# Designed miniproteins, single chains, continued (5): the designs that were tried, part 25

Each design is a single chain, and the fold is of that chain. pLDDT is the mean over its residues in the fold that is shown.

## One batch from the design tools (miniprotein)

Design m16886
Fold by ESMFold2-Fast:
Structure m16886 (fold): chain A 100 residues (1-100)
Amino acid sequence: AEEEAQKIVAEYKEELEKIVEEAEKRLEEAKTIEELEKIYEEALKRIEELTKKAVEELMKLIPVDPEAAKKAIDEVVLLKIEAIERLEKLVEEKKKELEE
């Protein structure tokens, strides 16, 4: 249960990092505000879908080990928030660059 929960978190983190890295590269190459918004929206949708899947898998562990499952869900949610904040900052910085 705890080992399974941590495996789900590790897989989530790896896939989340890939989504963020891909989005960062696309944001750097974006030439218009419209392209920035599209890249950001697509990244958010991918993050939301990945998070939903990870949380659903972790919720299946609640009957076996509720404390390990809840801790892992909290970690997934925190990683999601940090990833979105990182992308929001990059979008804001790139928007300022493109408006000049």
Scores: mean pLDDT 86

Design m16887
Fold by ESMFold2-Fast:
Structure m16887 (fold): chain A 89 residues (1-89)
Amino acid sequence: SSNEALVEVEKVKKYLEEVKKKSLELVKDEKKKKEIEEKFEELYKELEDLEKKVGDVNVDVTKEEFYGKLEELKKKAEEILKKAEELAK
């Protein structure tokens, strides 16, 4: 159901917030912190767009498309964290 999909979106949003927090804690340079914040803002926009699509009764989103997009967003967040870890070394 769309309600179940919205719960999964909320779980991913919380995951992105935790990964963002970890990434920002690793980086000392204020300019690089802003770049991380901007990258996470783009991920939040993609997640919000997905939420709108699954809430729209006129749009059919398959389970494969939905979970695939959630996994893609999580992977992008993990890549940002990995780059922040490399900058901290």
Scores: mean pLDDT 84

Design m16888
Fold by ESMFold2-Fast:
Structure m16888 (fold): chain A 89 residues (1-89)
Amino acid sequence: MLEESRRYAREVARDLLRNAPIEQKKYVEEELKEAEKNKDEELVELLKKTLELLEKIIEMIERGEFSDEYSKLEDEVLRLLVEINRMKK
């Protein structure tokens, strides 16, 4: 009983932490499709890099790894999203 409750709480916490990067990943995937249609090579490169970092973040959340690397990856994704928005003006 106690171990089941602890497992459930950990799964809920991981699901909550995943929600933001999963939504960001969906957004980036749709933006990447549009950028590829428009042949915007610079934007495609930034979107692909952002997608790679989001996949690493999701994997780290699934493993319960919240190291300095996790925080740096989140910061890098935010910086890339800002740059992507600037390129769209």
Scores: mean pLDDT 74

Design m16889
Fold by ESMFold2-Fast:
Structure m16889 (fold): chain A 78 residues (1-78)
Amino acid sequence: GPPPTSDQRSQASSLTSQANNYISIANSYLSSGDTSSAISYINKASQLAGQVGSLGDDDSMSTLMSQTQSLYNQVKSS
């Protein structure tokens, strides 16, 4: 499709910031051994990544999905 509009980019940026906050929280829980809380925040970040992609920001979606996948792999290996 066409590149995201300015409004879509602004909203995608806001959601990306929220997703990064959830990734940070998930990483904190994972480092403390609270895998259940970490999974909850990974899922929240993944949901926001999907919304970012739906707004046409596939690059940010891909980055967020890669980060959440990395955290899921850490959870599975613990």
Scores: mean pLDDT 83

Design m16890
Fold by ESMFold2-Fast:
Structure m16890 (fold): chain A 70 residues (1-70)
Amino acid sequence: GREEEARDLLEARAAQRGSETLTVEELAEIAAQLGLDPEEAKRAAREATGGGETVTVEEALEILRRLLAR
């Protein structure tokens, strides 16, 4: 499903970086690959982190899950 695709994309990006975190910009790139608005993904990430520059894979997946449910 789309949530599984989102998880796979997030885990692949984190693995390439050797980290369990993604930047807000990397989350936006993955959102765009899923056909979602990258600016909405950035906004959701900033709201979830209180203006932070990075999200965990788990936080990123929850953000994408919410956007996919719209």
Scores: mean pLDDT 81

Design m16891
Fold by ESMFold2-Fast:
Structure m16891 (fold): chain A 57 residues (1-57)
Amino acid sequence: SRRQQAQQLTRQAERALDAGDYDTAIRLAQQALSLDPDDERARAVLEAARLSRELQA
């Protein structure tokens, strides 16, 4: 299902964020949101990754 695929992408995005790979985290979170726009976890990852990239560039 689209929601199941979105959840997998969100988990991958969370792992990328934890590893400091902000570009990968942003890409994966955006893909998750394209499948499930209401995924609050994906939105949180996207916001955190964008902020971290800007502050640590």
Scores: mean pLDDT 85

Design m16892
Fold by ESMFold2-Fast:
Order: sequence, then structure tokens, then C-alpha cells
Structure m16892 (fold): chain A 58 residues (1-58)
Amino acid sequence: SEKKELILRLIALKLRRIGLEFDLSRETDPARKARLEAEIARLDAEIRELEARIEALE
């Protein structure tokens, strides 16, 4: 099922996001913090696109 495959991908992306948030919480260098925040923002955009695709499959 396409919906099942998209849900599994969404779970994987959310797990990656949790890992990046953990890294960000431990980072003290401002430049590295900015890079982690940018990476999280890009990942969040991927998650939003995937959530919209799942919703459209009703």
C-alpha cells in the first residue's frame, strides 16, 4: 500500500528529526547551531510534504 510506505517513511524522517534536535540541544558553537537549525528546517519541509501526500490518499 502506498499509504503504508509513506507512513513508514514519515516515521523514519521524524526519528531523524529527533536525533538532530538532540544534537542541537548539545551544540555550543553558534555556527554549528545555525547549520543544525537549517538541516532541521529542511527536514521539517520534507515531513510536511510527506504528511500532505498521505492526507491526499484518502
Scores: mean pLDDT 88

Design m16893
Fold by ESMFold2-Fast:
Structure m16893 (fold): chain A 72 residues (1-72)
Amino acid sequence: MKEEIDEEVKLALAVMYSRLGDIAAEKGDLETAIEMYEKALELLDSVKNPTPEAEALKAEIRARLEQLRAEL
């Protein structure tokens, strides 16, 4: 059995970290925003068969992370 529950948990955690990153960025806490986005990407990268929604989120987070690093 593939670990379906673990993949669902990883996606849920990635969404949560992504939202925390957005909130931190809005507050101007760029270091926390970067940390949260990196955690979200790590979780998404560990998913073996990502859904289209997961792939879209991954691309969006990568773009935001690159922009935030450029603003440092």
Scores: mean pLDDT 78

Design m16894
Fold by ESMFold2-Fast:
Structure m16894 (fold): chain A 60 residues (1-60)
Amino acid sequence: MKGLYVAVAHVPKLSDDEIAFRVGDVLEVLEKVDDNWVKAKSLNTGESGLVPISALKRIE
């Protein structure tokens, strides 16, 4: 799952471990946490944190 992804959903920051992002934001997935969550870095904001996999679509 490591690689570049684009956000397909707007996600507000719901906890301190999560990051907020908007539709069209590019995120670098760093590691898989579980079947529903990854640790990712937003290339738009520079923030790193937990992101739901369902909000992401893989790009190159």
Scores: mean pLDDT 79

Design m16895
Fold by ESMFold2-Fast:
Structure m16895 (fold): chain A 67 residues (1-67)
Amino acid sequence: GVEALEELLRAAEARDPVAAAEAGKRLMATEPYLDDITVGMLADLPTETRPGPAAPGPFGQAVLDLL
């Protein structure tokens, strides 16, 4: 679980939506309570400084679209 989350955040910091989506798929495989939209929102965390919106931002949406 933790390794996939670290991969997701690292890919998000690098602004690589394909790598972030692949890490998100692995995260969801180990954490069945996570949905696609939550993974997209997590991908936005390294670039957002305020509390997130109810939906993913542009990068998070690109990751969600690849999930």
Scores: mean pLDDT 67

Design m16896
Fold by ESMFold2-Fast:
Structure m16896 (fold): chain A 93 residues (1-93)
Amino acid sequence: SMEAARELVEHARLAAENMESDIELAAEHLLKVIELLKQGVAEADIAAVLATLPPEERELASIGLALATVALENNLLTLEELKKFIENALKAK
């Protein structure tokens, strides 16, 4: 649904926005993105929502979505695992 896609994109944006300043908050938002992806939010709806965002917000949401997708592919489903994942992603910069 479009409502679920908007919620997913907002959590993805907030995850990326907070990843350097508040890793726990970023991990909580990332976990919510993963939960919504597992519920089967349509890829076309996600793309439609991303297209409505200003460039800066779209970039953050895209980063958060990419992180959530990689985490889900690696079966990282707990807050503690996601916190470590974000810490490691930041060290790779």
Scores: mean pLDDT 87

Design m16897
Fold by ESMFold2-Fast:
Structure m16897 (fold): chain A 65 residues (1-65)
Amino acid sequence: SNSQLALQAVNLLLQAEEAFRKGDYETARKLLEEARKLASQITDPDIRQALLERVKELEEKIEKA
């Protein structure tokens, strides 16, 4: 379901943010890839867009680190 996919994607994003805070950019990137895959399967366009934007924001932070 969309709710289950969104919950899983958010959980992966939280794990990616934690990895980023610890300086583990490799793990953060891998978790972001999984979050993106799940978010892309969400059929609600607003939820999908919000999650994909959050993935891109953290990717940009990693690139600037």
Scores: mean pLDDT 87

Design m16898
Fold by ESMFold2-Fast:
Structure m16898 (fold): chain A 100 residues (1-100)
Amino acid sequence: AEELLKEGEKKAKEGKYEEALKLYKEALEIAKKKGDKKLEAEALANIGEVYAKQGKYDEAIKYYLKAAEIYIQLGDKEGLKKLGEKINETIEKKLKKKEE
């Protein structure tokens, strides 16, 4: 599943967001099946980031919150802090878009 995250990150950097989402969702399913909570949270956060890059801010926030819930369960304070920063940036972009 980690290889799928790496391939998805490469696709996202290339602007191939639909391909990145497919790979991240495949990684998410494998993580869930294995009970790998860390990998599940990473996949959810990466899905959120792709939606944010697409301007789909509500979807991005939804996936970030799912990842945050898992980081809380794991006691991963650094992962939670990083997600908080991404959520805040996404909310700011959403508010700016609503004023247009």
Scores: mean pLDDT 83

Design m16899
Fold by ESMFold2-Fast:
Structure m16899 (fold): chain A 57 residues (1-57)
Amino acid sequence: LEELEKELEEREKRGKENGLKLAEQYMSPEEAERVRKLLEEDPEEAERLIVRAYLDS
């Protein structure tokens, strides 16, 4: 098995799932929905917004 490829794929999938859960927990429903779209279009920006929401809580 190509561990690097599998690890990146699994990390990306887990990142999206965890990102959405954290967004729902620390953000308004409207912002969480926006983050869900960003996780598909710009995961890096979505992660940045989630981290900011977490730090602001």
Scores: mean pLDDT 72

Design m16900
Fold by ESMFold2-Fast:
Structure m16900 (fold): chain A 69 residues (1-69)
Amino acid sequence: SAAEEEALLEQGAEINRGLAENADKAYEAGRIPSKEEAERLKKLALEAAEALRARDLEAAEEAARKAEA
């Protein structure tokens, strides 16, 4: 249902915000190779979270594509 789809998009947004918030900790733990990469991933995660919350799937897909590059 549309309500279930909306709930999944909101859950995805929360997960991406969590990833952004923990990017610095991941860098400190050695899970991310550079601070510059951590900042890049943080920015992309926040962009994806905002797009998902706005239900802008095209923007979310573009952010994900950039994260994979």
Scores: mean pLDDT 70

Design m16901
Fold by ESMFold2-Fast:
Structure m16901 (fold): chain A 88 residues (1-88)
Amino acid sequence: PSQEQIDRAKQFLIQSQEQAKKEMDAVKKKSGKNGKILAMEKYMEMLAKAIGQAQYILSGSKELAKEVEEKSREQGKEALKKYKESLE
């Protein structure tokens, strides 16, 4: 990929992570234990979508972007299960 594509992907991921963190912090603050679980779920879903979009920026392949997003979403669900267990 070109430097422009790499820079665009990086900027998109940074912005997406900041937005996800803001939403995570807001939900976590208001809902106690359930809020922590919901916040983490929202954060991981937003990151999976962002990773897929970043792959599209880098490769131009919608098929590859979809595959990467789906894989990231599955990994996020596994991490969420472990996070939920850690709160117990």
Scores: mean pLDDT 78

Design m16902
Fold by ESMFold2-Fast:
Structure m16902 (fold): chain A 77 residues (1-77)
Amino acid sequence: MEELERAREESERIREEASEESRRLAEEGKRKAEELEKTGEEGRKEAIMVEAEAGVEILKVSSEALARISEIEREAR
């Protein structure tokens, strides 16, 4: 039973870390996009690309966190 509690605590920690990193990536992408948008037409195109790249990184972080959580839960069960 203690093993399930440890697995749950570690899973929560991984979720929190992934959420914080995703938020950081989203904020950084948004700032870069806003700066680029101010530079004109070419900057607006780059802003879209920067936001798309941030989205891909966020999905990667979430996917890795979910895979790690699944592994921990499987090992505890």
Scores: mean pLDDT 79

Design m16903
Fold by ESMFold2-Fast:
Structure m16903 (fold): chain A 68 residues (1-68)
Amino acid sequence: MPPLSGEEVTQRAFELARRLLAGEVSPEEARAELARLEKQLATETDPELRARGQDWLAFLRALIDRAE
């Protein structure tokens, strides 16, 4: 499958945050998905999409850390 774009990474991060807050995923599962999204975002060549994705992933990481 094609790699995720910065926009798709942002949307996936938002959905993961929602699922974590709803208790649908564990913090451990969320960390694994976060690592995968970080790897996908590293392939984004648009600096604006990359920066926006990085902000969302940083928020998600803080949310996961707070859930522990």
Scores: mean pLDDT 77

Design m16904
Fold by ESMFold2-Fast:
Parts: structure tokens; C-alpha cells; sequence
Structure m16904 (fold): chain A 67 residues (1-67)
């Protein structure tokens, strides 16, 4: 739960930085669906989940560097 929550927050934060609060909310919803599919044994969903988290962390890091 803690890991899932943090991953949702990271992706939502990164998308919010790019597209504002609507993008953040949409990203949160998509991540919850992706995590559910991954827990159901969807390996493709697991890969997409990891890719989104990695991308989000890169965006957040770039934003921190810019500030």
C-alpha cells in the first residue's frame, strides 16, 4: 500500500507539473487502474507502471534542478 501510494503520488505530481491539476488527477486514476491490473498478474501493466514511475522521477528531478 505505501509503495503503491508513493508511486501514484510521484506520477500524479510529475503530470501535474506538466499539465496542471486535471492532468494530475487523470494520472492518479490511470495509475490506480494500472496497479490493479499489475496485482492481477498483468506483466505488461507491471512494466508500464515501472516505466511511468521512472519517467515521473526524472521529471521531478528536472523540476528540482530548474528551481
Amino acid sequence: DDKDHQDIVDVSTAEGMRGGPEAARKASQEMRKLITLSKNGDSNASKTWNDKVSDARSVISSHRSSL
Scores: mean pLDDT 78

Design m16905
Fold by ESMFold2-Fast:
Structure m16905 (fold): chain A 137 residues (1-137)
Amino acid sequence: MLDLSSEEAAFSRTLTHVLAAQTYLAQGKYEEAIKAAEEAIKTAPGSELTPVAYNILGEAYLKAGKYEEALEYYRKALELDPDNARAYNNLGEAYLKMGEYEKAIEYYQKALDLRPNDQRAKQNLEEAEKKMLEKKR
């Protein structure tokens, strides 16, 4: 049984783990980032911060070169938050790194449909389109 106080405490603990995971990720400490993000998910699986934690897991795996695991965690983020523009942009980045330019374009376009003024997503889309054209020559 969760009451409001318990829910607020769980949110605060989840936020602490998310912030720790982001800090470890920025430091290149991917194993610690994974652990912190997993603790965030465990603390409150249905929290509004859980999609953020899944995105951090995906990014840590992406930076470690584990593209299939990265895609899995970005998809889990979208299962909880289907309008998560960041998860769509991150899926695009993963597919771009895999050389799947057409899929990268599709996911960057979905990110831009949700956040039309996202300059990073616009730049990533343009890069993916350029690489697709270079591949077709």
Scores: mean pLDDT 84

Design m16906
Fold by ESMFold2-Fast:
Structure m16906 (fold): chain A 80 residues (1-80)
Amino acid sequence: SEELELGWAGFLLNLYEIVASALEFVRDQLLKQGKLDLAEQVSRDLEATRAEIAEIKADPLAWGRRFLETREKVLEEREK
């Protein structure tokens, strides 16, 4: 159902935008503390998160389908 796929894409877009804002805040705090190596790692995570946001915006239907496929794979794995 496209409605389900688009609904998940919209939810993920909001979630990733919240995560991106949190990563920006953490990066800026690390920079203020002079923790450059950690700030660089957070900057890479932020860039990856922004790339995912761009992918969701470019094709929300395809992204929603990919999320559902990934979710099924995760649910197939048994906890150890």
Scores: mean pLDDT 80

Design m16907
Fold by ESMFold2-Fast:
Structure m16907 (fold): chain A 100 residues (1-100)
Amino acid sequence: NLAIAYYNLGNVYFNLKEYEKAIEAYSEAIKLKPDFAEAYYNRGKAYEELAKEVSPEEAIKLYELAAKDYMIAYELKPENKEYLEAYIKARNKYIELKNA
């Protein structure tokens, strides 16, 4: 399954702290399998890690993207409470930074 191969490639880049490459690989997985909840969740995590490395202005956009991905993951798998918790935390960080 090509979608799973891209998802696994994203995980490899994430573990290497190559977050932009991880985001690209997860995005290809999502393009091939739009209902791939785990790929949305892990892309959200990669956006959050990248947000810690950039300016506050760029971080605001990345936390917005992370929150969106976590919400999509939760909508696809509502039983996974970790997805909802990740969404709430990323959304709160987005609001905090935007209002700073």
Scores: mean pLDDT 92

Design m16908
Fold by ESMFold2-Fast:
Structure m16908 (fold): chain A 82 residues (1-82)
Amino acid sequence: MTTEELLKKLEELAKRIEKLYHETTNEKIKEELLKIAEELKELRNEFPGEGEMPEEMRKKIEEKLKEIEKRLEKLEEELKKE
């Protein structure tokens, strides 16, 4: 995944968090969403303003984004049951 593709994925995850936060009435889910949002904000700071990140850095960010996406999918499934 390129730096631009990783950035796009981060923005998509941020939008998903915002949507879920507004749709949920569950306080525990809201607290977890805020924690994930903070982690995404920290990852955003790792991105350069221009150009491509080193491959090793891109792989680390890709793995972290996949971890966040899995956590978010679990929260989305919990919301669908209520």
Scores: mean pLDDT 79

Design m16909
Fold by ESMFold2-Fast:
Structure m16909 (fold): chain A 62 residues (1-62)
Amino acid sequence: DAEVEELIALARSPSPEEARRAIERARELPKEDQLRVLSEATRSPDPEVRQLALDEIAELEG
């Protein structure tokens, strides 16, 4: 899916703004695809982006 691949690339961006946008847009995806994007964001160099991704994963899995 081109959209999922685009959001994964955005989540890998060193820009915190782009990574946060990827997390926000991923909320429109099916759970499996959301988790793929969020998993990439947990590896962000920005601690705020990493925390946001972890919080979103917890909400989806809880």
Scores: mean pLDDT 83

Design m16910
Fold by ESMFold2-Fast:
Structure m16910 (fold): chain A 62 residues (1-62)
Amino acid sequence: KRLEEARKRVEAFAKELVENDLKKHPLTPEQYRVAAERFRMAGLDVAAEIYREKAKELEKKS
């Protein structure tokens, strides 16, 4: 699909940011949700979705 390359780049970028943040300070599900909302407001929907899913996973898995 024509959006695959864009998703891969956004995923790689988001993973790098998350890894850096997690190394310095682990985020709570609430903080991931806040970050997701900020990304969504900035028009970075894919990054927002990744953070939102991360928050949901942590919430469910405890």
Scores: mean pLDDT 69

Design m16911
Fold by ESMFold2-Fast:
Structure m16911 (fold): chain A 87 residues (1-87)
Amino acid sequence: DRVAPLIAALRDPDEAVRLAAARELGRIGDPRAVGPLLEVMQSRRESEAVRRAAAEALGRIGDPRALPYIRTLDDEALRRLALEGIA
């Protein structure tokens, strides 16, 4: 199971590891990643690059259950990235 270690890697102290984890979770498309990616995307302490990668990953997964949470984002650019994949 590649998904569980990648979800754990979203909390890694190294930004490059968190960035790679978010991108790979989006590529895999497993809905188990939706909750963890929403937490990353909504985190005010997270870097712009990692939050952007989480938004793109949510779009690639395409789970409509994420829509209400994505729509509450103050960041228009991140909101658009996440919604683009879900359509």
Scores: mean pLDDT 79

Design m16912
Fold by ESMFold2-Fast:
Structure m16912 (fold): chain A 66 residues (1-66)
Amino acid sequence: MYEVVATFDDPKHAMGTALHAIGEGGEAKVSGDNPFVVTGRFKTKEAAEKTAAAAKANGGEAKISG
């Protein structure tokens, strides 16, 4: 199992990243209030990497573990 943790100052970017994680077949949770923290969990490294790339594109910082 792979985990992506990403942080955002914009709730729209946090939500977009969470929806991307769900679209990749993962589980996503958004928590916090400036910064917003998106935690995604995935069965595949590819889904985690795509979600981390989407977080980066949305102006967030992302870290992958697994």
Scores: mean pLDDT 82

Design m16913
Fold by ESMFold2-Fast:
Structure m16913 (fold): chain A 72 residues (1-72)
Amino acid sequence: SLEEIEEEIKELEEEIERAKKELEEAMKKLKEAKGEELTKAIGEVIRAVGDIVEAELRKKKLLEEKKKLLEE
């Protein structure tokens, strides 16, 4: 239903904000990292970016489904 899609979008928006905070912390660690820690910090940044992209793509899909329901 439309209400269920809107609820899922809201939950994804909260997950995206959490993942953005994780990216901010990972970027901070990357700026301070040296030697072996640099590789680990880069990995954390890549992971956080991946989480954001996945959640944003899922949100986009739900927004398209919402639009389809409103146009039908």
Scores: mean pLDDT 83

Design m16914
Fold by ESMFold2-Fast:
Structure m16914 (fold): chain A 97 residues (1-97)
Amino acid sequence: PSQEELDFDVAVALLLIASAIAINALRKKGTPEDEELAKRVDELTQALVDALNERTPEGIARARELGDELVKLFEEAGLTSAANAIRKALDDAVATL
């Protein structure tokens, strides 16, 4: 693979890892509200990755909107490190496109 392809795959993998860690942290809290938030994070993460994988300007625009929503949810939940990781991984992925 090209360096750009590898950099994209790494950025997407780091985004998925950050989301998985955040989902596990939310579920570990054990409240119905945290479980609902974990499901929403999972849905947004899948939609974000699908948008990035389109590798189009329209996909990038959708990924940015979905990423902003995901970051906001993490910040509101106090998951600041996860929010920062998603923001960086999204910027890194988009930079390869």
Scores: mean pLDDT 87

Design m16916
Fold by ESMFold2-Fast:
Structure m16916 (fold): chain A 78 residues (1-78)
Amino acid sequence: MTEETKEFLKKKLEEMKKRAEEALEKTKDEEKKEKLKELLEEFEKFIEDVLSGKLHLGNEEFLKKLEELEKKFEEAAK
């Protein structure tokens, strides 16, 4: 994994954390809050596993998984 990819992943995690915090502050629905927290934890673990080298994925598989997690988050935030 390149240094550039690591910086990209760190930025993505920070952006997702900010979006999650904003969504959590905006919603009063406890079920929605729990789903957002669970998805944020799944996203954080995915990024951390990739950054630590615990998870080795091809570029295409990696991007697909990242997109799936982002889509799940957006659906839960609706």
Scores: mean pLDDT 75

Design m16917
Fold by ESMFold2-Fast:
Structure m16917 (fold): chain A 81 residues (1-81)
Amino acid sequence: KKYYEEGIKLFQESKLEEAKEYFEKAIKEDPDYAEAYTYLGHVLAVLEKYEEAIEYYEKALELDPDYETAKEELKKVKETM
């Protein structure tokens, strides 16, 4: 929870590499944290690492199929490739 909150703050400050590290730490503490996978996908998409972003959005949807943010972002990234 703490790592995820710090990751969001860093992402909002456009500190993308630091945000990525904190979302990775959040996933390590709670591998079922769908929101952390989704935000890691967001960071990767902003970095134009679309294939990796898709993998994390798909993982988020495996954990929470009704997570609308992950569904929407997955669709956007696939349309960009």
Scores: mean pLDDT 79

Design m16918
Fold by ESMFold2-Fast:
Parts: structure tokens; sequence; C-alpha cells
Structure m16918 (fold): chain A 83 residues (1-83)
């Protein structure tokens, strides 16, 4: 929990340019993961694929809330719902 609070604090303090860069990086990671979907299925790793998708989705939601100007406490409450 303390580690996630520090991550969220960095997102809230980030400039719009920094948030945009992080969003772009997340989009690239989503694209890479989706491109590997068939390989994960073939290797019997579909649960690992879903876990990685869930992690990326949570990171994306936290970024979006920070970009909307939500506070650290508000973003933490949202994160707690999905831990």
Amino acid sequence: MEEKKKEIERLVKATPEELGRRAYELMQRFSELRAKRSKYIKEGKIDEYRKELDELSIETRMLALAAEGKTVEEILKEYEKFK
C-alpha cells in the first residue's frame, strides 16, 4: 500500500507532458501484449496474459484519474477496489 501511494503521488505531481508519455508507453505495452495473445494461448499461459492485461488496465485507470486532477486519496480509493 505505501509503495502504491508513492506511485500515485508521482502521477499527481507529474506534468501533462509526463502523463502523456506514460499513457503512450502504456498503449505500446497493450499493443505488444495483444500481439502476443496467440503465443500465450499456444503455450497455455492465458491466465498470465489476463493478469498482465489487468495490471495494464489498472495502471491506465490510475493515469487517467491523475490526468483528471483527482487527489492521491481519491486514486487510492479506486485502486483499493481492484487490488
Scores: mean pLDDT 80

Design m16919
Fold by ESMFold2-Fast:
Structure m16919 (fold): chain A 66 residues (1-66)
Amino acid sequence: AQEHHARGERLFAEGRLDEAIAEYRRALELDPDYAEAVGNLVRVLQAAGRYEEADELVERYIHFGA
């Protein structure tokens, strides 16, 4: 999980948005409670102009009891 998250961060920094999204999604598949990966996935989706997917992800996780 952490390895995929770290790779996603590096890809995001390089502007490889679709690859970063794939790595963050893999991190969440391995660890659904990885809150940091959720936040970073939202940011990269917004950077890629994929606002509907970002909003859906936020709605999915805001019900987790803040």
Scores: mean pLDDT 76

Design m16920
Fold by ESMFold2-Fast:
Structure m16920 (fold): chain A 128 residues (1-128)
Amino acid sequence: SREQLIEQLKQLVKQLAQLLVELAKALKLPQEVIDKLEQEAQKIIEQLDKPDITLDELIKLARGVAETTLQLVQRHPERLSDPRVKEILLRIAELLEQIADILEQLGRPEDAEAFREYAEELRAAAAS
């Protein structure tokens, strides 16, 4: 059902936000940057728990996490050879593909395509 797909989407966005924090740690970013990303991830998780959250709001939150992930990858190319970084990027790419599949089922094909493109960029970075 639509309600089950939305609940699955919330779970995937929560995992995506948590993996962004793990990526920042694997990239060995300054503790202040990690703390800020942890605070932002916690605020996303709190928004996901709102019973009246809209699909558009869920997509916006997920997109924000994906775009932040790509920015971190682009700013830290020297860290992409680290096996831990590669593992986390591949897990994030898998979550983004699962989000795209759910968005397709929810009748959001253009949003689904955007998330597939994010996943492909992260897989390319992990292969470098």
Scores: mean pLDDT 91

